# Designed miniproteins, single chains, continued (2): the designs that were tried, part 100

Each design is a single chain, and the fold is of that chain. pLDDT is the mean over its residues in the fold that is shown.

## One batch from the design tools (miniprotein)

Design m7461
Fold by ESMFold2-Fast:
Structure m7461 (fold): chain A 94 residues (1-94)
Amino acid sequence: MEKEERERKLERDRLESLVRMRLTVLGLPAPPEDESYVEQARRFLEKGELETAALYVAMELLERGTPVEKAYEEMKKAKKSEEYLKKLIEELEK
């Protein structure tokens, strides 16, 4: 009865752990409490740091309740294409 909920939580926790670990390896602090993940993604996109911006997009998607599998796929696509990442950030900003 509850196995599907437990599996979804484990997948979400796993993705969040992966994103946090990657941000730590890159030497980046957690975003400030007064700034959204999408605002951080925009800043790193403007710096040309596509991997970092894609990680923040994944966190924003997870916070909005996007399924883990979709958030992860969007992150992978965003890492490979600046145009895709920019479009995704624009959609998340409104």
Scores: mean pLDDT 70

Design m7462
Fold by ESMFold2-Fast:
Structure m7462 (fold): chain A 100 residues (1-100)
Amino acid sequence: SAELEALQAEVLRLLEEMLRVLEADPRTPASRVAQLRALLAELRELYRAGRFTSPEALALLEKFVVLALNELTAAGREAEGLRMVARISELVRRILELQR
């Protein structure tokens, strides 16, 4: 559905925004940026394949969010990170409800 696709695209946009914020911060380790880019690339492939709500995609999403939140917390940006995570969680909840 168009609504489902739009919600999934918004999740990907938020993950891209988290990565952009971390890439701009010199305190973020280059290895962590590379890891987050790889996870996001895998999530984009699953989105293109219509598998964004698969258990594999949800596990990759959780891994991305945990790693990104840890880096934002280390940078003193925990409150910002928690707001982004809450927004992603609400979008994922809506996606899963529409997928039923």
Scores: mean pLDDT 88

Design m7463
Fold by ESMFold2-Fast:
Structure m7463 (fold): chain A 97 residues (1-97)
Amino acid sequence: MSPEELLEKAIEAIEKAIEAVKKKSEDTVEEVLKYLEEVAKNLRELLEKGAISQEEYDEVMKELGKALEALKAGDYEKAIEHLEKAKELLEKQKKKL
C-alpha cells in the first residue's frame, strides 16, 4: 500500500472513531479501540517505510492515547478534541507527501 493510501486509511479510521464517540452507545469504547488499532497499524507501516518520522508517529500516538484516556473517564468532548487533533496531524503529514 502506498504511503498516501496508508495515511488516507488512518484519517478514515480517526473519522470513524470520532463518529463512534458522538454516538455514545454501549459499544463506543470497543468501537473506538478498534479504529485506534487500525490507525496505529497504518502509522507503524508508514514509519517502517520512512514516510513519517518517529517524532510525527509519537505525536499522533500521544493524541490517540489522550483521547482513549478521556473516553474511559467519560469526557466525550475531550476525547473528540484529541481525536480531531490527531486527524489534523495526519492531514498535515499527507500534505507533506
Scores: mean pLDDT 84

Design m7464
Fold by ESMFold2-Fast:
Structure m7464 (fold): chain A 112 residues (1-112)
Amino acid sequence: MSIEELVRIVRALLREAGLPVPDDAVIREAIREARRILEEVKDDPDKLAALIDESEAIVREAVAARTADRRTLTALSILVLNRRKIPLSRIADALGLSKSTLRMTLADSALP
């Protein structure tokens, strides 16, 4: 998946969750940071699982607080990058979305 596809997905999810949407450049930097963090833990499944759990908690807190700081953007990017390895219900619940809304948002934000 290209970085520009990920920027569109993250932006769309922020919008659907009712969170502030920053500039694409800020989202792009958060995605790059998420990729660096994931590269460091890719060979350790326990560390990856812990990172996903922490990222889910960060996103849930951000939705409750209605904020989208850099930490939130990086956490959401980690969940999106690992969306094939975690149940979609976990991401949907963290964002306060229905599973159907999440599926549609992911599909509509991908490059054709």
Scores: mean pLDDT 84

Design m7465
Fold by ESMFold2-Fast:
Structure m7465 (fold): chain A 71 residues (1-71)
Amino acid sequence: LEQVLLDALERAGLSLADVGKAVGISPSTVTQILRLLAAGESQDAIAERLGISRGTVSRTLRLIEEAIAAS
């Protein structure tokens, strides 16, 4: 499942490492954003919990959503 997600991101020209680098966060932080989103947390709550800006969360989710929805 995790490998399939990484492969989907790579096909869209993105990896978790590239997303993290583009927005200035670690790949582990990108993974935490995804887990908190899956748990139903708001973008504001995710930003507060991880100590990052709301804009960083929003951009990260947009890049990942575009990669996952690549069809």
Scores: mean pLDDT 72

Design m7466
Fold by ESMFold2-Fast:
Structure m7466 (fold): chain A 88 residues (1-88)
Amino acid sequence: SEEEERLRREIERLKAMLEKYRPHVTDPALQAEIDRLLAEMDKFDELSLEERRRVIGKARDVLGKVASQSPELEADYFEELRRAAEEE
């Protein structure tokens, strides 16, 4: 369905951002949270629609925490959000 394809595109985007920012995270707890999310994202096709939405929501929360680590990460995150909003 279009909803399933939209969620897949969203998870791939969020996964790429988490992988991109992971090396810049110094907090061990946040690193572990990112690693757990990436593992769940690798099994995205096996998740229910409700579970997929929960994973996406958690990934957005974690990316917000990562963006708060530095002005450079925050600026890059803002640019990624802008690009995502311009894609059809």
Scores: mean pLDDT 81

Design m7467
Fold by ESMFold2-Fast:
Formats: sequence, C-alpha cells, structure tokens
Structure m7467 (fold): chain A 68 residues (1-68)
Amino acid sequence: MSDEEMYELFRKYDKDRDGVISYAETRKILKEALGVEPSRAELKKYDKNGDGKLSFEEFLAMVRELSA
C-alpha cells in the first residue's frame, strides 16, 4: 500500500473533517487495507496526543510498523 492510498482511505473515514480519525475508524481502514485488527492497546501506542484519535501521521506510522 502506498502512502497515497492510505491517505485516500483516511480521508474517506474522516467524516468529522478535523484531520484525525477515531480508533473505530482506524480499525476499519486497517481491516480493509491490511487485513489486520489492531487492539485498543495497539492503537493507544500510536496515539501520541492521547486524545482517542489518530492524525494521518500517527496512522501512517502505525501502518508502516504493522506492515514491516
């Protein structure tokens, strides 16, 4: 998966238009794109702000780690 493809998926699920996605939205993208189902604990590791949401940069870092 390219960063461009991941960005397109991120934007589709960013319905709040705040530049971040919820843990639930992140799980849907990762299941669809990579076939992985991260736990809340795994999501929390990449949520550097601790706000219960992931920015695109945090999301992309998670994708790269999980696909490595």
Scores: mean pLDDT 75

Design m7468
Fold by ESMFold2-Fast:
Structure m7468 (fold): chain A 97 residues (1-97)
Amino acid sequence: SMDEKIQKQILDLNQRLNFLIAELSKKLSETYGIETSEAARMILKNEVPEEFKQELNKKLREIATEFNLSPEQIEAILNQPTFYDARDLLIELIRKG
């Protein structure tokens, strides 16, 4: 059914987003010599150096493009104040599409 397809897409999306956060948290932790949990907190709150913010935005753009979101929808996601807000908007747009 269409509902089952949407549920599978959201599960895949959440797995990809969790992997992205884990990968960036490890890289930030290794780069600055901070705990991985602190690095994850910084990423989730958008309290990271510009280089990590650019990488996060690049990966979010790639993911949103793979889920067939429009350019204006992608820009709306990238303009969210936190990763949680970006994730929630991404899920909402997939449910509507």
Scores: mean pLDDT 86

Design m7469
Fold by ESMFold2-Fast:
Structure m7469 (fold): chain A 66 residues (1-66)
Amino acid sequence: ASEEETKEAAERARKGGAAAARAGLSADVGGQLGHMQGNILKEEGGSEEAAKAVAEAGREGALEGA
């Protein structure tokens, strides 16, 4: 996957995590959403490092939205 695809996946995960936090869900749900986006990125040829960055963005978004 390209850097743009990784960045978009991370941004999507971050927004999803923040939305989950606003709905009263835990930061762990943000992490799970990030892992899902990271797995999709890996299926499209993304690296383990890119997938971890996307998962971390989801968790970070949930913490910011809490």
Scores: mean pLDDT 71

Design m7470
Fold by ESMFold2-Fast:
Order: sequence, then structure tokens, then C-alpha cells
Structure m7470 (fold): chain A 83 residues (1-83)
Amino acid sequence: SSSEILAEARRLTREARRLIKEKVQEADKKGDIELSIKLLVHEIAIEATTLVIERMAKNKADRALLEAELAAMRDMVEHIRAL
């Protein structure tokens, strides 16, 4: 259901925020300005993707499209993890 997809999107957003917070703290300790900027860009991307999924669910978008956006969000979280 769309409620399950929204719940998973919220879980992924929370996970991304946790990873970003940890990595920002490490970047700040090292004075790594480039990494701090990359993390900010990824935070914006995660928030934007969550909003897209919410709007698609509200408009009763096809389940396959919602699942594709959720898969893209999972890829974003893994990319953040690899930074």
C-alpha cells in the first residue's frame, strides 16, 4: 500500500539524516570543507526525494513508479553511507 511505501521512505530519511549527522561531525573535526558541502547537497536531495514520494502517493501514482522512487532513495542512502 502507499502507506507502507511512505513508512519506508520515512525510515530511509531518518537513516540518511543519522548518517549525514555522523559524517558532518567527522568532517568538521578534520576541517574537510569539501565533504561538508557534499553532505549538505545529499541532505537536500534526500528531503526533495521524500517530498516527491509524498506528492506521488497523494496523487495515487502507479505502485511501480512509487517503488522505483523508493529504490532510488535506497541508492541515495547507500551512496551517503559510502562517503
Scores: mean pLDDT 88

Design m7471
Fold by ESMFold2-Fast:
Structure m7471 (fold): chain A 71 residues (1-71)
Amino acid sequence: MEEVEKALERLRQVAELARKMGLDDIASKAEQAIEEVRKLISEGKDPEEVARYAREKIEQLVKEIAEALNA
C-alpha cells in the first residue's frame, strides 16, 4: 500500500505541475488516473499491480508535458 500512496502523491504532483503550466488537458488526465487508481484499490486489486499502473500513467503524462513544452 505504501507504493500505491507514493504513486498517488506523484500523480497529484503531475496534475499540479501541468495546471501551473496551463496544460489543463494533461492535468485532467492525471486527475482521471488518480480516480482510476482509487477505483482499483476499492476493488481489491493487487497493490503491486495498481502501483505499476500508476507508474506507467506517470511516465506517459511526464512525456506529454515534455512534448508540450518542446512544441
Scores: mean pLDDT 82

Design m7472
Fold by ESMFold2-Fast:
Structure m7472 (fold): chain A 71 residues (1-71)
Amino acid sequence: DIEKQVEAYIKVVENSSVSYADAIVQLGLASGNKEILEEAQRLAEEVKAAGEDKELFRKAVSELLEKIKEL
């Protein structure tokens, strides 16, 4: 269940000192896939530019997890 995984990841990140942008990059690295990592880096820059927006972070994590599922 992608929605539950997204909410769990948000909870872990919010209870850490890791930024949303860094968390997105870490998810991309964990995928082991170059295309997903490149997408994660782009999404991380968007979240950073938006001032660490939580809803944009939620959308980015959801999108990346769907792509990882298709591997």
Scores: mean pLDDT 86

Design m7473
Fold by ESMFold2-Fast:
Structure m7473 (fold): chain A 96 residues (1-96)
Amino acid sequence: MEAEKLAKEAEEKVKNAESEEEKLRALLEAVRRGEELVRELLARGEMAQEQADAALAAGEHAIELLERKLEAVKEGRLEEYEREEEARLAELIAAA
């Protein structure tokens, strides 16, 4: 119930964002709120430690990526960031 509410609220904020910066800020807030929910469920004994650890690790990784992209947008280098991301994906595909 709470997770569904947070997901819908995040979706609407992203959909209504007037700029890439606002969209990234909305996504970053959604991930941070999700982590708070995971920690609260863990504290209540409503979530297994292994499940919580995995969710928090995924959340931290998402936050790092979103913050990096947000800095690129703020510095006017979103196109450079997207080019670097494409290069990293190409490297990962070539390494596979």
Scores: mean pLDDT 76

Design m7474
Fold by ESMFold2-Fast:
Structure m7474 (fold): chain A 76 residues (1-76)
Amino acid sequence: MELSIALTAAYIQAVALEVEGRTDLANLVRQAAKAISKIKDEEKGVELAREVLTAASQGDIERLQKIVEEAEKLAK
């Protein structure tokens, strides 16, 4: 399952960020992954999960916040 694989990768990255002391980033990644898991459009969910992985690797808090907002809108 594409979405399950992408979400698993996001949660693993959140754990790695938390171990590194990047707790704010880890929490945003978890929030995004949780919202994405509720999206019915699996293709869009996978796209957003990939964006989460990229933004988290770059430490881009603003981009992660935008992904959370987008995912929450789609998870209605």
Scores: mean pLDDT 81

Design m7475
Fold by ESMFold2-Fast:
Structure m7475 (fold): chain A 79 residues (1-79)
Amino acid sequence: MDVRGLSVEELKERFFTLFNKLKELKLNNAPQAEIDAVEAELDKIYHRLKFEALSGTDPEAEKALKEVEELMMNTNLPP
């Protein structure tokens, strides 16, 4: 997905949606290729949110980054 046109709020919503999808894929023993693809999209969104937070162009970016990091820290994903 092209993340270039997405707002910080849209990036956060997409991250939450994909993270829930990743959790379901891992719980259902989905093919590794599908898991890898979702993890790659999550990495793209995370890096974009981190860049926006560091650049200071959007004050909501730091809050969004913190919310996605808290989701990652508080969720037990199977390996």
Scores: mean pLDDT 78

Design m7476
Fold by ESMFold2-Fast:
Structure m7476 (fold): chain A 90 residues (1-90)
Amino acid sequence: SSIGRHYLTLGMNYYFSGRYDLSIQYFQQSISLSDPSSPLYVQSLTNLGRSLFQQGRYDDSIQYYQRALDIDPSNTLSQRNLQQSQQQLS
């Protein structure tokens, strides 16, 4: 939805500003307002995972990347970020 995309954009703006707590909240809003089968939903899950990674919450980030890949197995960004998060726990 257009509203879901608006929240995704806000989340990304806060992410690039290093304000990860706020980016997480806006990505969660984007997820709640988006169709679960949409590319927007997958993109919001992936960016939520990235924000959690930046906070050192690697186990949480892995869960969101896995959810994104369950919906879209071809999502290259989620595949790469999942591997990087797993490496942090090794």
Scores: mean pLDDT 89

Design m7477
Fold by ESMFold2-Fast:
Structure m7477 (fold): chain A 62 residues (1-62)
Amino acid sequence: MTIKATAEVTGSLKDAAKVAEAGKRNMEEYQRMFPGSVSFTLTVTSADGQEGKLSGSGSSTF
């Protein structure tokens, strides 16, 4: 089974880094509890219109 997650965040780049860290930890926890294929994409837009994209993927087969 494959799990894909996408999140969009508007805020400061500092907050984007915190969300990315949390996303990585959550992905590792899901792989521990539910071995399977997982992908995660985070798009961040700052209040002043700057945009950053962070992506991560992990795979273990369900």
Scores: mean pLDDT 56

Design m7478
Fold by ESMFold2-Fast:
Structure m7478 (fold): chain A 69 residues (1-69)
Amino acid sequence: APSQAELDAARALVEELRARDPSVADLPAPSDELIRRALTEARRTYPHLPESSRLRIAAERVLGELRRA
C-alpha cells in the first residue's frame, strides 16, 4: 500500500494540476481512496520508473477520473 508521505505528495500534485485546469478546479477534492488506487496502479505498471514519474502518472489518472465523474 502507498505510504502516507506518498499519498500527501500525490495529493499536493493533484491539487496543483487541478488548480490549473478549469474543467476540474471547482469539483470536490478527490478521495484518499482514489489517490491510493492511482498510486498502486502506477507502482504496479511502472515499477522501473522514478517515484517522481509514478507520482505524475498517478496524479494525471486522478484528474482523468474527476473529468469522467
Scores: mean pLDDT 81

Design m7479
Fold by ESMFold2-Fast:
Structure m7479 (fold): chain A 115 residues (1-115)
Amino acid sequence: SMKKEAMVRVARAVFETIKAGIEAGLSPAEILARAREVLAEKEKEMSKVLTPEEVAKVVAAVEEGMGAAVSAVGDGASLEEIIDAAVAGFTSAADRHDIPEEVKKAVIETIREVL
């Protein structure tokens, strides 16, 4: 599905940005700022294949996973704990926004693969 592929690409880009920031030793605030810029850029790409309501739901879920990951970085968490925080935050928001199970699973797999 083009919709599933678009959502997975956004998650991949955002969490690759977070990983790069962690590896570069950036502050949590700098990591969050860069991840938000990437999310905003990818939101424009998603808008070509998703409805505005679908885009808003995906952005909210990715933003919550991203925020949880960066918060864990700020707490000095291990990489495994950062991954678990990102997945938990994303999953919680995805469930609240009724994101389809197939999409949710694909994004969770992507977060675990990238981080």
Scores: mean pLDDT 85

Design m7480
Fold by ESMFold2-Fast:
Structure m7480 (fold): chain A 59 residues (1-59)
Amino acid sequence: SLKEEVAEELAEKYGVPRERAERAVEDAIVFLEAFGVEPTRENLLPLAETFLLVELRLK
């Protein structure tokens, strides 16, 4: 699925566990759906990456 593809790509890119990347992707999907935007690879990947990077900086 798109969710699995994006989560795997982010997990590999940032060297994080897949479960952490999956949480960022899930948060991004919820955000897009809340604004009536259909999740696509083009909108989901950059948003999920942003959420992941914010989480990684918050200790």
Scores: mean pLDDT 83

Design m7481
Fold by ESMFold2-Fast:
Structure m7481 (fold): chain A 71 residues (1-71)
Amino acid sequence: SILDEFTDLAEEFSRLLGKLVQLGAPEDKIKELQQQGLEAMRLMHQGKLEEALEKLQETVNRARKLKEELE
């Protein structure tokens, strides 16, 4: 379901943010990712499930790319 996919992505996003902080990612980049995650959560609370999932997926993909650049 969309809710299960969103939950899985949110958990991955949380783990990625923790790793990015540990790797010394720039604070501005961390804040940008956190803001995008908050927007995805806002969309979810508004019942815009597909838009929320898309936004969170984009945010997770960006976090993954940043992690790869730091490793």
Scores: mean pLDDT 87

Design m7482
Fold by ESMFold2-Fast:
Structure m7482 (fold): chain A 73 residues (1-73)
Amino acid sequence: DVERVIELLERYIRGELSDEELEELLAEFEEEVLREAFIEYARRNKLKADKAKVPLSEEQRLILSAQAYIAEQ
């Protein structure tokens, strides 16, 4: 569920999850769900990849950066 991934990202930013815990929990989701969730999270928060302390893959960082750019327009 996309919304569950967004909740995990929010919990991580609040300091409720470690980097390792977030990475392990995100590994339970399919890549497409993670992609959609990161796009939606960036859209809601106008977050750029360089500001995100979330452990993201190169693909996920590119998606997040692109979506943040679109959200700022």
Scores: mean pLDDT 63

Design m7483
Fold by ESMFold2-Fast:
Structure m7483 (fold): chain A 71 residues (1-71)
Amino acid sequence: MDIVEKLMKEAKEDIEATTERVRSLEPLVGREEAEALIESGKKDTLEKLKKKLEEKGVPKEKIEEAVKKLS
């Protein structure tokens, strides 16, 4: 598996897990706060993905494509 594909899969799984966790907390925190937490978590995961891809020497164009696919 390409390093880009591996890191994208990990990022996607992290976003999905965070979304499910926050959705389960919605009855306690309310819908507005849950949506904000999901958005913040997704943004953090995408920023970490960018950094990891840069550390692996992935070209900027491929990093931008990867982030766009997960956005």
Scores: mean pLDDT 81

Design m7484
Fold by ESMFold2-Fast:
Structure m7484 (fold): chain A 63 residues (1-63)
Amino acid sequence: SKAAEGALKGAETGGAGAGKTGAWGARQSFSPEAARYADLANNAHTDEEAMRYGRLAAEAVGG
């Protein structure tokens, strides 16, 4: 479980690449707030920022 958690954090940080940022930017059919937070997560400089914005994006999708 701890190893899987580390891999997920690494994947979220690695996902800050242009490829994922472009995919999130293309997702205009879902909430604009979610798209904004997802873009911030993909462009985050640190794991902490990426996770925070990722959670905000998930919450915006649900709201």
Scores: mean pLDDT 59

Design m7485
Fold by ESMFold2-Fast:
Structure m7485 (fold): chain A 65 residues (1-65)
Amino acid sequence: SDFEERLKQALKDEGLTDEQAELAVELLKQGKSPQEIGYEISKKFPGIPADGVARMVERALERVG
């Protein structure tokens, strides 16, 4: 959807890769919190801190909302 495309772009603007942003959108659609999304992305893509990803998700949601 148009909203999902805007959200994915906002996540990429925060510093997530295309693949990471796509996963974050899918997890948000499942009702996951930013902290849960940060954990899942950090687990799948080692080297990025879970807390850092959680903050990126929070900021992207604030911009798109």
Scores: mean pLDDT 88

Design m7486
Fold by ESMFold2-Fast:
Structure m7486 (fold): chain A 74 residues (1-74)
Amino acid sequence: MSGLNAQLSAPVARGAPATATTKDGKKVRGTVLHSGPDGRAAIVLDEELKEGEEVDVTSVDAAGNQVTGKGVVV
């Protein structure tokens, strides 16, 4: 499974669902392992992606609002 280091627009909860979207439009589901107050997040992806690949990330905050950002596969 691939890891993802992300910078999100807002902090999200541990266990929150995430979706990574690749440059070619592939969507991969993941789960937030950690998120800091600055929106930095560590996410585990359900599928392998290429290390170093840049992805768009969406998740949800504690109120159910959409949170967006960018991540890099590690």
Scores: mean pLDDT 84

Design m7487
Fold by ESMFold2-Fast:
Structure m7487 (fold): chain A 109 residues (1-109)
Amino acid sequence: SRLEELAKEFRENSSIGELILLTSDTDKETAEHLLAVAQAIRRGEPFEEIAELLLENTTIEQLKAMLRHAIANKDEETLEVLKELIRLLEKRNPEDAKELRETLEELEK
């Protein structure tokens, strides 16, 4: 599938792939969706449509874990993806968006 191709390419060429693989509680399907979204952003594909599918399958705890790892590793590309996801969540789930934003603010202190 296209998601499998994107996940494979991203794992070879991106720090977000390394962070996802190092996250013990992240399942393969969630990792592949996150890799596909980040790769689509890099190529300039319609992020909003891709992110909608991702947000249906990714838990808030998995997103928090990725925020922690991205900040620890100074992974600006992963942080940009996660900030875009938070912005989209503001329209669909304002409480989850607030929780992720508060986590990001605490980690940046």
Scores: mean pLDDT 63

Design m7488
Fold by ESMFold2-Fast:
Structure m7488 (fold): chain A 87 residues (1-87)
Amino acid sequence: KKEKIEQLREQEELFSLVVEKYQNGEELSEEEKEKINKYLSEEEKKLVEEFINTKDPEKRLELADKLVALLIEKKYEEGITLDDLKK
């Protein structure tokens, strides 16, 4: 449970970082890419790659929403509550 909570927290931070970097017109560092490889699943990495490679602003917003929705869905599936994240 603690390992799963830490992984989800790290994924949430990475999704937020990718969205923030895009909004600022910045690219991910090698260290940030390494964290993506460590904490994200193969499917999640594909979504991040599609987000980075997408030049359409509307589609990028849609992909950002999908990344956030995926994180929320995973928290719900694992039965992780806000109280679990505080510990």
Scores: mean pLDDT 68

Design m7489
Fold by ESMFold2-Fast:
Structure m7489 (fold): chain A 95 residues (1-95)
Amino acid sequence: MSELERQLADYRRTVAEFEERVKQLEKKATPEQIDILRHELEEVRAALDEFERLVAEYDPNDPQSVAAVKAARDRLERELLRLVIALNYVESQIK
C-alpha cells in the first residue's frame, strides 16, 4: 500500500472519530455551537473528498498532480485543526 493510501486511511479514521464526537454533542450543546461544529465538519468532509479524489488520480511524474495532492492534504490538515479546536472548546463549555 502506498504512503498516500496509508495517510488517506488515517484521515478517514480521524474524520469518523470527529463525526461521532459532534453527534454526541448534539444533545448537550447549544444550537449555535452545533451549527458551528456542523459547518466545520462539512469543510473537513469537502477537504477529505478532494484529497481522496486527487490521491486516486495521483501521478508522481506530473508536477501538477504532486502539487495538487500536497495542497489538498494541507487544506485537510487546516480544516481538521479548526474542527478539533472547536470541538475541544465546546466540550469544555458543557456543564
Scores: mean pLDDT 87

Design m7490
Fold by ESMFold2-Fast:
Structure m7490 (fold): chain A 95 residues (1-95)
Amino acid sequence: SVKEAVEKIKEELIKEIERLKEEAIKKEPELAELIELSAELLKAALRGEPDERIRELVREIGELAGLEEADLERLIETALAGKEKLHKQLEEKAK
């Protein structure tokens, strides 16, 4: 089924995110917190976690990056739009 194919693609992408996260932290250990939060955001988006969770993770990332509130709001909107587009692309790829 499309649902089973989508879940399989999500599992493989989550494994790749974890691998890339570990490599990035090894290369840039001073950015470990930012890398961890970025990986968690990508995994949360893939899992279809609630918009509130996406907003929370983006806010934490933006605060670490020293973003102003207006830039942070734009980043949150971009991340939420990205989550919706990602789910649509995964369904198309699973067909």
Scores: mean pLDDT 82

Design m7491
Fold by ESMFold2-Fast:
Structure m7491 (fold): chain A 86 residues (1-86)
Amino acid sequence: SEKEEKEKEAARYIVEAALNPEDKSAVEKAAELAKELNPEELTLEEARENVEKVVEELRTLARLIEAGDPRVSEEARARYEEILAF
């Protein structure tokens, strides 16, 4: 379906933005798709803020996993996997 295709594309751009911190276009593409999926619930500005928060959370979780604290990294890994579930 169109909704499912847009959800997958938005998720791909979120992952791309998290992996490439300098890629501002990926955040913008994800925000546009998020607004299209929720046109009455989100403004473009709110969609951008939501995408930026998710991207920053993914980056923070990746840093915590890399830091090697097993107690913190277990929770961080579970949340990272939750966010990346398509």
Scores: mean pLDDT 71

Design m7492
Fold by ESMFold2-Fast:
Structure m7492 (fold): chain A 90 residues (1-90)
Amino acid sequence: SEKERLLEVIEQMKKDVDELKKLVEEAFATLPREEALRVAEEALLGLDRGLGQLEQLEKNTEDEEVLKKIEELKEYIEKAKKEIEEKIAE
């Protein structure tokens, strides 16, 4: 169903966020700082694109379960952005 497809897309986006978080942590642990900062900047751009995609999905659906999952993932992405920004500030 369309609902199942949207929920799968949202679940995949959450996995992509988790992968970006891991990539940033590994970059700061293993790479020179200047290179780790580039990885973090690219991750933040990716997270912003994800937020934009979720906002577009939110405008085009009235399904309460999908809308709830979109809101949860938006909050998850905002938290991930803050964690990456705090890592940059170290």
Scores: mean pLDDT 88

Design m7493
Fold by ESMFold2-Fast:
Structure m7493 (fold): chain A 84 residues (1-84)
Amino acid sequence: SAMDEELKRLLEEALELARQGRLREATRVFVRAANLADKHGKSEVSTLFLAMAYELQWGLETGDLERALARAEELAERAKELLE
């Protein structure tokens, strides 16, 4: 659906920002995507986007950016399966 394509676009945008070390910007995009998914009744996808945001926030708080990105990417694979 057009909504699934938009959520997938936001997912890839946030992951690219995170890979560039722009974790605060990536977190904002993940939260925005979660709110959009929730508004459209996609509760499981919304929960995964919030989980990705929390992993990046943990990375910012601990300085373990590599682990935070790896955990977010694992959650992103699950979100991609739901958006296919």
Scores: mean pLDDT 89

Design m7494
Fold by ESMFold2-Fast:
Formats: structure tokens, sequence, C-alpha cells
Structure m7494 (fold): chain A 96 residues (1-96)
């Protein structure tokens, strides 16, 4: 079903976002205490937001809700994922 496809895509995006947040936090360990704190806080916040988007999408899809709203949550999740990936890239560049 379309719901199952969107749920699977969202799950894969969340898994990649969790990995990116983990890597951002690992790279933060090589930064100054102030910079490390900022990266860790932003990574945790971004991951929490991504998880909230995923849970909202999953619930709506399982309830057979609006497919358009499911797609909006997927797009929000993609934006959150891109921000965490960018944070990872910046943390790595600052550490290297």
Amino acid sequence: SEYEKLKKEAEEILKKTEEAAREAIEWAGRLSPADASAVISTARSGLAEAREQYEALKKLAEEGGSIEEVRKYLEALKKDAELVEELKRRAKEAAE
C-alpha cells in the first residue's frame, strides 16, 4: 500500500538521521568544550524532532489518515534529516 511505502521510506530516513547524529556527536568529541556542547545539543534536538515527525507519520499512516498529511510529515522528516547531516559535515570539518 502507499501507506506502507511511505512508512518504510520514513523509517529508512530516521535510521540514517540517527547514524548522522551519532557521528556528529563523535566528531564533537574532538572540538573545544563549548563547540562540542553546541554540536551535541543541536544533534540531540534535531534527532528528537526527526523522531517526533516519524512517530506522527507512523500513527497517521496506521490509522488510515490523510495521505497528504503523511507526505507532509515525510517532507518535515527529510528537512530534519538534512539539518542533522549538515551538522555532521560541519562538525567533521571543524575536527579535521
Scores: mean pLDDT 89

Design m7495
Fold by ESMFold2-Fast:
Structure m7495 (fold): chain A 61 residues (1-61)
Amino acid sequence: MRVSTLVTLVPAENRELRDRLVASLRAEAAEAGVRLEVEERRVMIDGKEMLELTHTLTTPA
């Protein structure tokens, strides 16, 4: 069993980019037969509101 984590930052105003990134990772996870969990939080970086996406991929035992 193996767990991998990927963190992506996107501008909070660019929800289209967020949706496309999630869709791409879902497709990859489905192809690899792994579980994908996505967590989303808003963070401030250099005075800009960013969306932090944490993607956790878990390979079943």
Scores: mean pLDDT 78

